# Designed miniproteins, single chains, continued (4): the designs that were tried, part 82

Each design is a single chain, and the fold is of that chain. pLDDT is the mean over its residues in the fold that is shown.

## One batch from the design tools (miniprotein)

Design m14839
Fold by ESMFold2-Fast:
Structure m14839 (fold): chain A 75 residues (1-75)
Amino acid sequence: MSLDELEARLLAIMFDGVARLEAAGVSKEDIDAFLAEAGAVARELLERYLAGEISPEELLARFRTEVERLVARYE
């Protein structure tokens, strides 16, 4: 998987989380906080991937799990 494709998939996962929070009636301010935290997680996972510590599939699986936890927390 290319880095550009990986970044596109991370953005898709993050914005799926945004859509769920919007459907749940979460405020824009809390959605912005969610995006900031999800972005920080994505950066940490990308750093691990670039260091050769995790695969792209592992990165995507971990990020999806973290986004699910964050969405649940804002409910």
Scores: mean pLDDT 86

Design m14840
Fold by ESMFold2-Fast:
Structure m14840 (fold): chain A 62 residues (1-62)
Amino acid sequence: MIDEKDLLEALALIHVGIAKANGESPELVAAMYEVGMEWVKEGRLPTFSELEAAARARLAAA
């Protein structure tokens, strides 16, 4: 049986893949992956727009 966290991780990876396919910068794609994996560990559902916004905020703070 697939664990719920495995499904959340798959969703996060799908969103990262969509950003890559859309030609987003490697820095944004990497930040989306990092944020997505953190959210999955917390049991949080990664939505594309929230994940993108959080990744952009992380890059702006760096």
Scores: mean pLDDT 78

Design m14841
Fold by ESMFold2-Fast:
Structure m14841 (fold): chain A 89 residues (1-89)
Amino acid sequence: EAERAAEAVGEATRAAALAAGASPELAEALAEAVRAATLALLTGDEEARKEALEAEERLRELVAKASPAQQEAALRAAAVGAARIAEVL
């Protein structure tokens, strides 16, 4: 089930972001972006790809305004998210 796999990847990314010291807002945005990207990759659905791009843009805006420590936390969590995406593909 693509939705369930995407949710699991997103939750793992949120946990990693929080563990790295990201704010709840940044952790949630990163989790949503990774979840949406995973769903788009698993389904190939155009609407899912559009949602993934919108979530990525929201995340990019938050990261651009974030402190260096928050940017580092986001990068560490993004690496975890990427690894989890590879596991479900």
Scores: mean pLDDT 86

Design m14842
Fold by ESMFold2-Fast:
Structure m14842 (fold): chain A 101 residues (1-101)
Amino acid sequence: SVRQLLAQIGEQVERLAPKLTPQMRADLFGEFAAVRALADELLALVAAGEDTTKQTIYLQFHIMGLSAEALIAERRTGDREAYDEIVALLKQLVQEANRLT
C-alpha cells in the first residue's frame, strides 16, 4: 500500500539523517514531506472520484527531488544500502500512484 511504502521510505530517511548537516537534513526531510503530502492528497482525490492529474505529476517531480537528496545523503554518509532502498521504494510508489489514477 502507499501508506506502507511511505513508512518504509521514512525509516530510510531517518537512517541517513544523523550524519547530515542541518541544511542537508532539512532538504532531505523537506522533499520527503512533500512526497508524503502529495501522496495523501492523491489518495483523498481518488477516494472522492476527483481529477488526480496535477497531484500525480507533482508527486513524480518531488520523487525525483527526494531521489536527488537521498543521493546527496549517500555521498555524505557512505550508506549505499539506504539510498538503494529509497530508490526501490520510490519506484514502487510511482507504480502504485499510476495504478490508482
Scores: mean pLDDT 88

Design m14843
Fold by ESMFold2-Fast:
Structure m14843 (fold): chain A 117 residues (1-117)
Amino acid sequence: MQRLLARKEATFKLKPGEKAELTIEADVPEGARRLTGRVTAELISDKEGEVKVTLELYKDGKLVASAEATIKGPGSRAEVAVSADVEPGRYTLKVTVENISDKEVEVKVRAELRAEL
């Protein structure tokens, strides 16, 4: 059974070359076997754009897992996930959203941390 540990949502307006960060933290309980960080990023601008989404999962400041995806065009959506075998303790999921296009974009980001017990 998957247990939701943390969830966060934000909308970013990004000029060409700008980055935004979203951070979620959670304490992983005793008995958890695996942690999954999942991000949905949606380009809600009516204009063509291109955005890079990077996920980095940390434990005690050490990178445990990472993933990235690129989304292009208006209304485009990407789902990106990272998973790691876990020990009890504090984990941080850092999500970086970068506008790699020459146009202003608006991006909606939804991020979750879930543990498998």
Scores: mean pLDDT 83

Design m14844
Fold by ESMFold2-Fast:
Structure m14844 (fold): chain A 63 residues (1-63)
Amino acid sequence: SIVDFIATELEKMRNAEVPESVIDGFRQMLDDDPSQSGLILSRIVDHWVQEGLKDIKAAVDRL
């Protein structure tokens, strides 16, 4: 299910050293309203994209 998929993605985020406060935020959203799982998933994806862009910018700024 999409709920199980989100749970797996949150575990991957934890293993990738994403701050626990961010992971807890997404978990709380899922626990509060599982019917909004599609919206929650889109927010998780947006977070990954934003963090990736920050990492790229930091790497470029160090060159």
Scores: mean pLDDT 72

Design m14845
Fold by ESMFold2-Fast:
Structure m14845 (fold): chain A 68 residues (1-68)
Amino acid sequence: SKVEEILKEAKKLGDELFADPTVSADAILDEVLRFVAQKAKEAGLSTEELLKIAREVVDYIDERVAAA
């Protein structure tokens, strides 16, 4: 599904941004959420689908921060 595709791409982007130790977690979250919003708009996703992706992205980034 487009939801799963965008979520996978968002997590990959987050991983790439976390490779730079000078970038804050807040800046990473902001960049990844902007990516999700743009991709969701391009794919014609509903607000409910967008919020589902956004929630999973927030949880993923929180887990990455907790592991550091």
Scores: mean pLDDT 83

Design m14846
Fold by ESMFold2-Fast:
Structure m14846 (fold): chain A 76 residues (1-76)
Amino acid sequence: SLLEQLRALVEEAIRAAEAGDLGRARTLVHRAMGVLEQLDLPEEVRAAARAHLVAAFEALDRGDAASAVKHLRQVT
């Protein structure tokens, strides 16, 4: 399912960020954003998940893996 795909991408992004592979983590977060927009979710749930994915992506751009992981854990 798309929800299982979103969870798998988020979990893989957390592992990549914790391993110091910020480029891989960034790519996985971008893919997770695409999957999220395909899910039929209540608007407040989708908006909250989107905000956390955006915050994680911005943290990775700053080299802040710890902040990125914190936000990714809030998605699912």
Scores: mean pLDDT 87

Design m14847
Fold by ESMFold2-Fast:
Structure m14847 (fold): chain A 74 residues (1-74)
Amino acid sequence: MKPITKEEVEKAYEKIKEIKENSPSDQDFVEKLRELFKKSENPEAFEIAYLVYQLVEERGLDKDEVIDALLKER
């Protein structure tokens, strides 16, 4: 398996945030995320970034700590 880097997750995380800001509804956000995942050459980086997004935005966890924890489990 290709190793996923913290930089790839951070870039994917920023793209997810941009999509959320440009999405008028949760449905539109989910649809845009699905398109991004399908078009991505590294969908695992986007899956990790989405988990980071959920934990940071929904639970107020630190982004860097979440990324480091998820990457160590891989």
Scores: mean pLDDT 75

Design m14848
Fold by ESMFold2-Fast:
Structure m14848 (fold): chain A 88 residues (1-88)
Amino acid sequence: MDKMKMLIALAKELERLGRLELAEKIRKYFGIGELSEEEIEEAMEQFGRAAKEAVELYPEEIEEAMRTETNPDVQLHLEILLRAAKRA
């Protein structure tokens, strides 16, 4: 997956989680300008497929991480991964 498409998808998932400030900060930091709906959709589809594959390959490890992880940034990344996988 292209790194820029991953960042586009991450920002959109953060927006969907209500983390609007963090989504905007990522877009600004990585120079992501205004994107077409098609570009966002393509990035989200690619990210969703990758997330679904990861969840299918490592379901036990992801479940353990969700139960034991105390770092809020890592918890947020796991939540994004699971939501993206469910959408794919």
Scores: mean pLDDT 74

Design m14849
Fold by ESMFold2-Fast:
Structure m14849 (fold): chain A 56 residues (1-56)
Amino acid sequence: SPELEMSILGFRILALETEVYFLEKFYPKDPDAQKRAEELRKEIKELHRRLDELKS
């Protein structure tokens, strides 16, 4: 079901965005946290691309 796949992608995006928020809020000057947040933002971008393809 496209609706189920969109919901799963939405939950995954929310979980990753929550982790980025946590890292940026509580560890703003930690180089390891900055690197992880950057990698997570890249993954969020790919998940959004997949979500947009499902909406087409």
Scores: mean pLDDT 88

Design m14850
Fold by ESMFold2-Fast:
Structure m14850 (fold): chain A 94 residues (1-94)
Amino acid sequence: SEIKALQHDFEQAQKVQGDAVSKLVHFLEPYLKPKDPKEKIKAAKEILEKLPLVKSPEELKELLQPYVTPALLEKLKDPELAQLLFEHLKELLE
């Protein structure tokens, strides 16, 4: 299931040694628009800086739109997946 896959991917990202940026890059890697590692890190930093201002899964989708491929946005049309992603990304914040 998509939910099980997302949970597994998040658990693997949490095992990555490093800061929230490194964990976010690992978690979103297949969906990040930039393919260059430096640009992926830049995108993750911008997402994390804006993430505290996001209050709903709908606002999260708007935040992610410039950084992620359409494939992730299509998956997030499922409200349960959108809510789960929102909760997991918020968990990366202080």
Scores: mean pLDDT 80

Design m14851
Fold by ESMFold2-Fast:
Structure m14851 (fold): chain A 95 residues (1-95)
Amino acid sequence: SLLEEARRRLEEGRLEEAARLLYEAAKKNNAEDLVLEAIRALAQSMTGEVAQRLLEGSKSLESALETILELSRTDPEAARMAIRAMLNAIEHHLA
């Protein structure tokens, strides 16, 4: 499944690939709103510019993907946290 593939890419540190797979999974499973809520919740637990970028990015799934792809190059740890939040939101939706 897209989720199993995304989890594998995340574990391998392939953040851009994981983010793209989770974008597809969110679309396919009508989990877009849950993913955006999870990213906003993550951002609210953070401080500084990264938190502001994630909040601004979470206005749409497309914007969130773009923000996470940028973070994968500039702040990989923040990107990993956001990707994990997406994965958890979709897994919980399908449970």
Scores: mean pLDDT 88

Design m14852
Fold by ESMFold2-Fast:
Structure m14852 (fold): chain A 78 residues (1-78)
Amino acid sequence: MEARAAELGDRMEAALSDEEIEAITEELRKRMEEVGDDEEKRLALMEETLREVARKAGLSEEEIELLVEAFRAQAAAA
């Protein structure tokens, strides 16, 4: 699972420009400020942002689900 998630992450970075990554990061930061210290809302927001980034990078819905499952597994382990 981890190797596949890393491969998809690399594909996203290759598909998106530095400016696009910066814009997404800024928007995520602003939304995170709105939800404050609510960890469940923060995780949901990060998941939503991950889905948006993956779609912009041209990943399939199946590949997006794999990334989201990997993210959820990592969050559950923390």
Scores: mean pLDDT 75

Design m14853
Fold by ESMFold2-Fast:
Structure m14853 (fold): chain A 89 residues (1-89)
Amino acid sequence: DSKRDRILEIANRIIDEYVRRMRGVLDQAVRQGLISADQARGMIDRVAGRVLLEAIRGYVEGLSIEEIEKLVKEVADREFARVLAQLQA
């Protein structure tokens, strides 16, 4: 329970951080007519879902808290970079 709760806290903290950064970028893209508000919501939901799924996978596989935090950050960075690349294309 303690390990699971700590992993969920870490995952939610990372999700909140990246969602906050993404909202700034996506709001501007919607304002510029590059994407719709629904597309922006879908991008946020996809990133959050992938981060949470990676945290759960690491927990199920018995990885350490430190390794799970590292992997979750790597997934968040990669997914955010993909969103930025899509908006620049």
Scores: mean pLDDT 86

Design m14854
Fold by ESMFold2-Fast:
Structure m14854 (fold): chain A 118 residues (1-118)
Amino acid sequence: ARPLASAPVTVDLGEVEAGTYTVEVTATNLGTSPLLVSVVIRADGEEVAGFSLDVAAGETVKESKKVTLEKKGRVEAVVRATGEGDAPATVKVEVVIRDEKGNVVGKGVATVTAVPAP
């Protein structure tokens, strides 16, 4: 198998008030090669959470983490995919930020393609 790697994709999740939130990440591997999906959550450029999801071909994986934001800021997710395979593999990543009451305060979707090294 050949190394697969994507460029990073940045997803804007909007401005979020100071407070405690649950960040939910759902990754669906639409390809035929397994992928390791990395998602870094940043608030005003500072990392507040990280996710690493092993997503088998055709599978969906979901993880969540609680995060606390000390101040109001712009939240973004940086998504990367890596793996091994002889064909490009595409993963769909959905990120949802919920407040303590379960209300959605931020949401974004990225499609990321990992391609074989030359």
Scores: mean pLDDT 87

Design m14855
Fold by ESMFold2-Fast:
Parts: C-alpha cells; structure tokens; sequence
Structure m14855 (fold): chain A 70 residues (1-70)
C-alpha cells in the first residue's frame, strides 16, 4: 500500500527540507505557496508517512496521512 501526506503551515525552508526527505525515500513531493507553504507527498510506505508526520509536527505544522489504493 502507498500513502499520501499533506503538510500545511510550513516556511519555505521547512517545505524544501521535507521535499528532500520525501525524495530520499523515493517519494514524490510537490510544494505549493499560499499564506504558508504546503507540501504534498505521495508514494510513501506507512512507516515513511508516519515519520514525515512526526517531523512536520515537530516543526509546528499540520500533517494529514491518507492511504492511496493501488
């Protein structure tokens, strides 16, 4: 199974860091600029998604994990 993580409330530097972490796992990451930065990451395992959520929470951001049907 693959997982999607949507992270909101990030600074530009935090968004770029999370994108690099996701890409190191072989995931796909997209950054969107609004009032704050949003990172949407796909192609993760459950363990990878949960780890990225922990990192996002440590940064003071909101993270949502969704399961993607294969």
Amino acid sequence: MKYKVTITGLSEEQAEFLKKVAESYGGKAEIEKGETYTVTITGLTKEQAEFIKILAKAMGAEAKIEEIPE
Scores: mean pLDDT 82

Design m14856
Fold by ESMFold2-Fast:
Structure m14856 (fold): chain A 64 residues (1-64)
Amino acid sequence: SPELKKMKEIFRFTSDRIGEVFDEAVAKGKAENLSLDETYALFKKLLDEAIPKIKEEVKKILEE
């Protein structure tokens, strides 16, 4: 199904972007000697900032 193919592409794209944001939060957390809780708070902040761009890219996949 073309719909299933697009959903798989959206899932993969979204997962990859979330993973990149998590890696950035972990790298910054290590550089700044943040606690585990502080690193997760940073991840949440960076993810909230990334979501609008992820939604824009997902919309492009859906429109193609």
Scores: mean pLDDT 86

Design m14857
Fold by ESMFold2-Fast:
Structure m14857 (fold): chain A 60 residues (1-60)
Amino acid sequence: AADAAGARGTEYAAWVAKHRPEIEKLEEELRKQGKSDLEILTEVSRFLAARIAADRAAAA
């Protein structure tokens, strides 16, 4: 069901689906750098948040 909280989740999920290759590339690069699973998840989450914020700024 779509609600205010669900709207942000839908945007995030759609962005992840659209930019899946970039996300996978980032994960692979972090693994090659010897990052732990937790560090990879943290960096991916920061990357996603920054990209979503940049997309919103560009659209505004």
Scores: mean pLDDT 71

Design m14858
Fold by ESMFold2-Fast:
Structure m14858 (fold): chain A 59 residues (1-59)
Amino acid sequence: SGEDRAREILLEAGLSPEEADVLIGAVRAGMSRDDFVALLQVRGVSPSQARRAYDALTA
């Protein structure tokens, strides 16, 4: 599933399972791609990894 792929990307980027769950939930609640990318940059995730995770969730 796209959720499994997004989780994999977020975990590879160094986020905890709990952080990945919160972020996936935020996207499902309507967080925009730009807001998601900006939030993940604060956590040290590259924009390219953040975009891949978002696109996997919303495909």
Scores: mean pLDDT 85

Design m14859
Fold by ESMFold2-Fast:
Structure m14859 (fold): chain A 68 residues (1-68)
Amino acid sequence: TVTVTLEFPADASEEERERLLLAALAAVFRANPGLSQEQRDAALRTGAAALREAIAAGQTRVTIELDL
Protein backbone atom coordinates (compact mmCIF):
# COMPACT_ATOMS: atom_id res chain seq x y z
CA THR A 1 0.00 0.00 0.00
CA VAL A 2 1.22 3.47 -0.97
CA THR A 3 -0.31 6.65 0.50
CA VAL A 4 -0.36 9.91 -1.48
CA THR A 5 -1.39 13.22 0.11
CA LEU A 6 -2.28 16.19 -2.09
CA GLU A 7 -2.72 19.77 -0.89
CA PHE A 8 -3.90 22.57 -3.20
CA PRO A 9 -5.05 26.18 -2.83
CA ALA A 10 -8.80 26.68 -2.37
CA ASP A 11 -8.80 28.77 -5.58
CA ALA A 12 -6.92 26.16 -7.65
CA SER A 13 -8.55 25.31 -10.98
CA GLU A 14 -9.74 21.77 -11.75
CA GLU A 15 -6.90 21.53 -14.31
CA GLU A 16 -4.30 22.55 -11.68
CA ARG A 17 -5.64 19.94 -9.24
CA GLU A 18 -5.47 17.25 -11.93
CA ARG A 19 -1.86 18.22 -12.73
CA LEU A 20 -0.92 17.86 -9.06
CA LEU A 21 -2.47 14.38 -8.98
CA LEU A 22 -0.62 13.32 -12.14
CA ALA A 23 2.69 14.65 -10.77
CA ALA A 24 2.22 12.74 -7.51
CA LEU A 25 1.35 9.51 -9.34
CA ALA A 26 4.36 9.95 -11.65
CA ALA A 27 6.58 10.12 -8.55
CA VAL A 28 4.98 6.92 -7.16
CA PHE A 29 5.53 5.14 -10.49
CA ARG A 30 9.21 6.24 -10.58
CA ALA A 31 9.70 4.88 -7.03
CA ASN A 32 7.97 1.60 -8.01
CA PRO A 33 9.33 0.72 -11.49
CA GLY A 34 8.01 -2.87 -11.26
CA LEU A 35 4.37 -1.77 -11.52
CA SER A 36 2.40 -3.21 -14.43
CA GLN A 37 0.39 -0.98 -16.78
CA GLU A 38 -2.78 -2.43 -15.21
CA GLN A 39 -1.61 -1.38 -11.73
CA ARG A 40 -0.73 2.12 -13.00
CA ASP A 41 -4.13 2.48 -14.69
CA ALA A 42 -5.88 1.31 -11.49
CA ALA A 43 -3.90 3.84 -9.41
CA LEU A 44 -4.85 6.65 -11.79
CA ARG A 45 -8.56 5.71 -11.62
CA THR A 46 -8.46 5.50 -7.81
CA GLY A 47 -6.64 8.82 -7.51
CA ALA A 48 -8.99 10.60 -9.93
CA ALA A 49 -12.06 9.31 -8.06
CA ALA A 50 -10.66 10.39 -4.67
CA LEU A 51 -9.79 13.84 -6.04
CA ARG A 52 -13.31 14.31 -7.47
CA GLU A 53 -14.88 13.34 -4.12
CA ALA A 54 -12.61 15.74 -2.19
CA ILE A 55 -13.45 18.61 -4.58
CA ALA A 56 -17.19 17.87 -4.27
CA ALA A 57 -16.81 17.97 -0.46
CA GLY A 58 -15.00 21.36 -0.61
CA GLN A 59 -11.71 19.97 0.68
CA THR A 60 -8.26 21.45 -0.09
CA ARG A 61 -6.40 18.31 1.02
CA VAL A 62 -6.95 14.70 0.00
CA THR A 63 -5.20 11.50 1.13
CA ILE A 64 -5.28 8.64 -1.36
CA GLU A 65 -4.45 5.06 -0.39
CA LEU A 66 -3.26 2.95 -3.34
CA ASP A 67 -3.15 -0.86 -3.23
CA LEU A 68 -0.03 -1.44 -5.36
Scores: mean pLDDT 81

Design m14860
Fold by ESMFold2-Fast:
Structure m14860 (fold): chain A 87 residues (1-87)
Amino acid sequence: SAEELVRQTVGLMREAAASLTTKDIDELSEEEQIEIAAEALRRAAERAPPELSPVLREGAERVERAKNLEEAGEALEELAERLKEAA
């Protein structure tokens, strides 16, 4: 199902993020949070199903272009909606 594909993708993102840092969110700078999110999305895209992989790559690009956490959050929200559409 679409929800199973999204759940699998979220799992891959969590594994990727865990490999990039062991710090609590309060210990991360704004720049570090954005960089980790973008890299986690890129790594998830390499392991994701073909239908979700392009969406994750585009999401990573949008997060990487964010100037602050608010813009990064907006990019992640748009990515979540696009993942539902692609799955």
Scores: mean pLDDT 74

Design m14861
Fold by ESMFold2-Fast:
Structure m14861 (fold): chain A 102 residues (1-102)
Amino acid sequence: GLPPASPGTEVIHREVIGNLEVEVLLRRDRPDVLEVVVRDKETGLVSLFLYDLRADTLLSGVTGKPVSVEQLAEHLGISRSTASRIHRLVREVGERVRRELA
């Protein structure tokens, strides 16, 4: 088959938190969900999460299940304080996007 066309994806927020780079992306074809990409600059590992704008909930990009601050800290190997900052950042970006799409 033909390779899929690149989606109309916009980086709407980018922040460095310690050794992690967090990007929040909006897809024009999927305005109900944000993609959250976390890159660990020390290990090179990339983790994908989704933020459900309707439910105001961070989800695993692999399982689609809700991810708590504690689960995020364990999954990324970071402190609960850093995981809380990431959760807050994603919620604040989601609130901004909801206001812009209203």
Scores: mean pLDDT 79

Design m14862
Fold by ESMFold2-Fast:
Structure m14862 (fold): chain A 75 residues (1-75)
Amino acid sequence: KIEELVQEFAKKLQEYVEKIKANADDPQKREEILKEFKEFVDKYIEELKKAGAPDSLIESLRLAAESVIEKMKRL
């Protein structure tokens, strides 16, 4: 059910972006949210590996997550 994992990732991604925007003026809260997102990504990648997802898919999602983290850091 790799499709379901990808959909869950997309929804969580939106939630974290909304949380960062809501706390754009609070550096401490923003840092906390960013840490939570990084932990979520790590667990998500581990789940994909256990589900037998192709290395190419895992790499793509890892890079996408890194891009979002970098964008969040700029907010």
Scores: mean pLDDT 78

Design m14863
Fold by ESMFold2-Fast:
Structure m14863 (fold): chain A 97 residues (1-97)
Amino acid sequence: MKTVVVLIHGIPAEKAEEAAELIKKAIREELGYENVEIEVADPESELAGTIIVRVEVPEDVDARAEARRIGELVKKTLVEELGIPEEDIRVVPGVEE
């Protein structure tokens, strides 16, 4: 397995927990990934409003393309389900390996 890591910035601190649950649900239901880990940055830190998403993907998948696809789904979910303006959301897709 390869690990896709997506960093999401610009989430209002009061919505971060709800955003994390919606992101996890969207990835599991729309993309079919079962191994999804979500970390919400400390709301009292300088990284408040940052969410870190880790998803295990198969070895035969283009992990960087999948990271971008996951990032696009996350952004769409936050805009449509929480009403966060698209311009306020910054998504940084990557691969741990």
Scores: mean pLDDT 79

Design m14864
Fold by ESMFold2-Fast:
Structure m14864 (fold): chain A 61 residues (1-61)
Amino acid sequence: SAERRRELHALMLKMFAEGKSPQEVKDILNQLGETELAEKFATTVEGIDNMRKYSKELEEG
């Protein structure tokens, strides 16, 4: 459900606050049976890594 997905998203943010990596969060989502969300999150993680590189270049150049 949409509500369940929002709760899982909030849980992901909490796990990041606890120091878990994006890859660890993805693994936990798979363990919870949320495979579809984990796959979409993996794509987002790759996008975030690219954005981090661009942000650093913009700040420095």
Scores: mean pLDDT 65

Design m14865
Fold by ESMFold2-Fast:
Structure m14865 (fold): chain A 64 residues (1-64)
Amino acid sequence: MTLEQIIEEFERTIEHLFKQKVSEEHLLKSIDMATRVVREVFGEKAAQQFRDRLLKKLEELKKK
């Protein structure tokens, strides 16, 4: 699985969980956990790209 596919899968997961009314704190913790795994596998730049895209997705969801 490529980094892009991992990001897209996690974006779909975050959207699903947000619509299920999982707390923002829990979602942020999940993003931070996943970002650490991406950092270990793909490196720091990939981890930053992953985190930035997921945080943008969460902010868009909060705007409805």
Scores: mean pLDDT 82

Design m14866
Fold by ESMFold2-Fast:
Structure m14866 (fold): chain A 69 residues (1-69)
Amino acid sequence: SMEVERKLKEVEEEFDRRLEELKKEYKEKLAKAKTPEEIRQITIETFARVADLIDEEVERRIEIRAAAR
């Protein structure tokens, strides 16, 4: 339905916005890193945050679809 499509587009826009912010933060942290160990830690932490962001979006999508019937 059109209502469901509009809500899903809003969720996608929110996800894209948050992902862009996370990308900027990641690049900034990498620019400050000077050791392989620090780079590894930053990368692992970033992956964990991406996983959280995906989980949040999945929850919102499930809610929208359930409400749409």
Scores: mean pLDDT 86

Design m14867
Fold by ESMFold2-Fast:
Structure m14867 (fold): chain A 66 residues (1-66)
Amino acid sequence: SREQLLEIFELTLKGHQALDNGDLKTAEEVIDKLEELRKKLSGRLKQLAEAVVTELQKLLAEAKAK
């Protein structure tokens, strides 16, 4: 739905802002929320949520390694 798409975008923005600010705890919480949302999704929206989770997890791992 449009509401689910908006939630994915809002969580994506929040995750990137948290990582930019060095707020790793908030970034982890955002990833967890996207994972829970992903379980309730199907088709294109699920694929979008999975892609966002993968990218945020990669950025979080890079931030933790620095």
Scores: mean pLDDT 85

Design m14868
Fold by ESMFold2-Fast:
Structure m14868 (fold): chain A 55 residues (1-55)
Amino acid sequence: MTPETDARNAATQPLVQALNAALEALEKERALDDEERHALSTEWGRRLAAGEPIP
């Protein structure tokens, strides 16, 4: 495998944790539909992978 692939996999774990924490905080504030949760997970996951902050 390429070093690039290994680096991406290593970076994914903290991003997943941050995403889950943000979704949990939002769900605590208001109920989320499955579709909304999926859309937010996709968008925030993309932002985190790009090194951008999320709420």
Scores: mean pLDDT 69

Design m14869
Fold by ESMFold2-Fast:
Structure m14869 (fold): chain A 60 residues (1-60)
Amino acid sequence: AVVTSAALGAGVEGAGELVRQGVPAHEVTPEQAAAIARKKGIDEASAAAGGAAGATLARM
């Protein structure tokens, strides 16, 4: 699926939130970032794509 700007932003924000809560950036998983995006109301497919991108960016 195509990652929308909103889904990508939600995934990045989810990864950032996990890091702020004390999860090391290298341990942020796409699944955890996607779960935060889903909690924000993003659909499951877009949340999974955004979460994967967000987790990757958090590690960089």
Scores: mean pLDDT 63

Design m14870
Fold by ESMFold2-Fast:
Structure m14870 (fold): chain A 69 residues (1-69)
Amino acid sequence: MLSDEQIALLNRLPIPISFFDRNGDGSLSPEEMAALNTILKSLGFPEDLPIDGVFDDEDFARLKAFLDA
């Protein structure tokens, strides 16, 4: 399950988290993670986030650095 800080970070994307969390359960399935990766690649994000549905603090730190650039 995503933390409040991780949800807040994902809400910084130009597309709201509700676009990715299609079932509204507050967590990301592998299918939802694949959709997120597709959007991030379209924005120029150079790395693949893990599609096994496990976001760790390192993954969110990389995403935050990308969004802050």
Scores: mean pLDDT 65

Design m14871
Fold by ESMFold2-Fast:
Structure m14871 (fold): chain A 74 residues (1-74)
Amino acid sequence: SAESLYRTARALAERAREALAAGDLELARQSLDSLQSIISVMKQEYDMSDPKIKALYDEMEALRAEVEAALAAA
């Protein structure tokens, strides 16, 4: 479900942040790559004209942006 993809995205973003805090840049990059893949699945398989789906997608994009910014600052 879309909600399951969103929960997976949150878990991947948290993993990336924990990896960055530990200095594990490789794990952080792998977690970001996985997060981007989940976001791609959401965009491809779900109707973005549904406000509930779009809201989840926008939150996933915000999580990606936060992880990308944190990784760039590392």
Scores: mean pLDDT 87

Design m14872
Fold by ESMFold2-Fast:
Formats: C-alpha cells, structure tokens, sequence
Structure m14872 (fold): chain A 67 residues (1-67)
C-alpha cells in the first residue's frame, strides 16, 4: 500500500535527520571541551609566567636594597 510506504519513508527521514542533529551536537560539545582545555593550558602557562616575574621582582628589590 502506498500509504504504508510513505509512512516508512517518513520514519527513515526522521531517523536520519535526528542522527545528523545528534552528530552535530556531539561535534559542538567536543569543540567546547577543546576550548575549555586550551583555556586551562593558558591559565597554567600564565601562572608560571607570573611566578617567574614575582621572583625577578623580588631579586631586583633585593639588589636595590643592597645598593
């Protein structure tokens, strides 16, 4: 029957569309996770730079105190 065939085609299209939407959402989630990880890496790098700068400032202050 034609109606039964059209119904099956509609179900197939609905499943395919849902699959593509889910795949897109998963891909976006991975991009968000990647950005979050990069932010964490940058924060760690910045922390190390700040610590090194503090040591340099302390060393400079000690040298100035000795002059």
Amino acid sequence: PLVEELRRRQEELSRELTKKIDEGADEMQKLVDEIRNRIEELAQSLKKVIEEMKKLIDTLNELLRQQ
Scores: mean pLDDT 81

Design m14873
Fold by ESMFold2-Fast:
Structure m14873 (fold): chain A 74 residues (1-74)
Amino acid sequence: MSDVEEARRIAERIVAAEPTTDTDILLGLVRMAVGVFLAIGKREAALEFARTVAERSGRPELRELARELVEELE
């Protein structure tokens, strides 16, 4: 599996989180995941992660944060 494919899978798990999961926890996880990918030099994986959350999350707060992260990475 490529880093980009792994990033997409992790993002899809966050998107699939149960409705009862605290949005603030998910926002923290999104920031941490993008930060980790960037810290290890995987900018393309960070971008794919953020794009997947921005496009597929049912939570407006997650889509907003993810769109901001996409803009910062491009």
Scores: mean pLDDT 83

Design m14874
Fold by ESMFold2-Fast:
Structure m14874 (fold): chain A 70 residues (1-70)
Amino acid sequence: MEEAGAELLAELGFAELAERAREALRRARESTDPAEREAAIREAQRTVAEIAAALSEAQKAELAAREEAL
């Protein structure tokens, strides 16, 4: 799921956000320092929220384009 989501985001033109989210999640998983892990989790949460907002805008644009074609 995580990898598939990153591939989809890259296809939609959100490659930079997808990469940032992957790096933050990876740091959260691999970090042994509690402070670093907490910072990475917060960064991941913020990046995921940015991706969600960007996807909502892209979905609206795609729905509008499909409705134009119908």
Scores: mean pLDDT 68

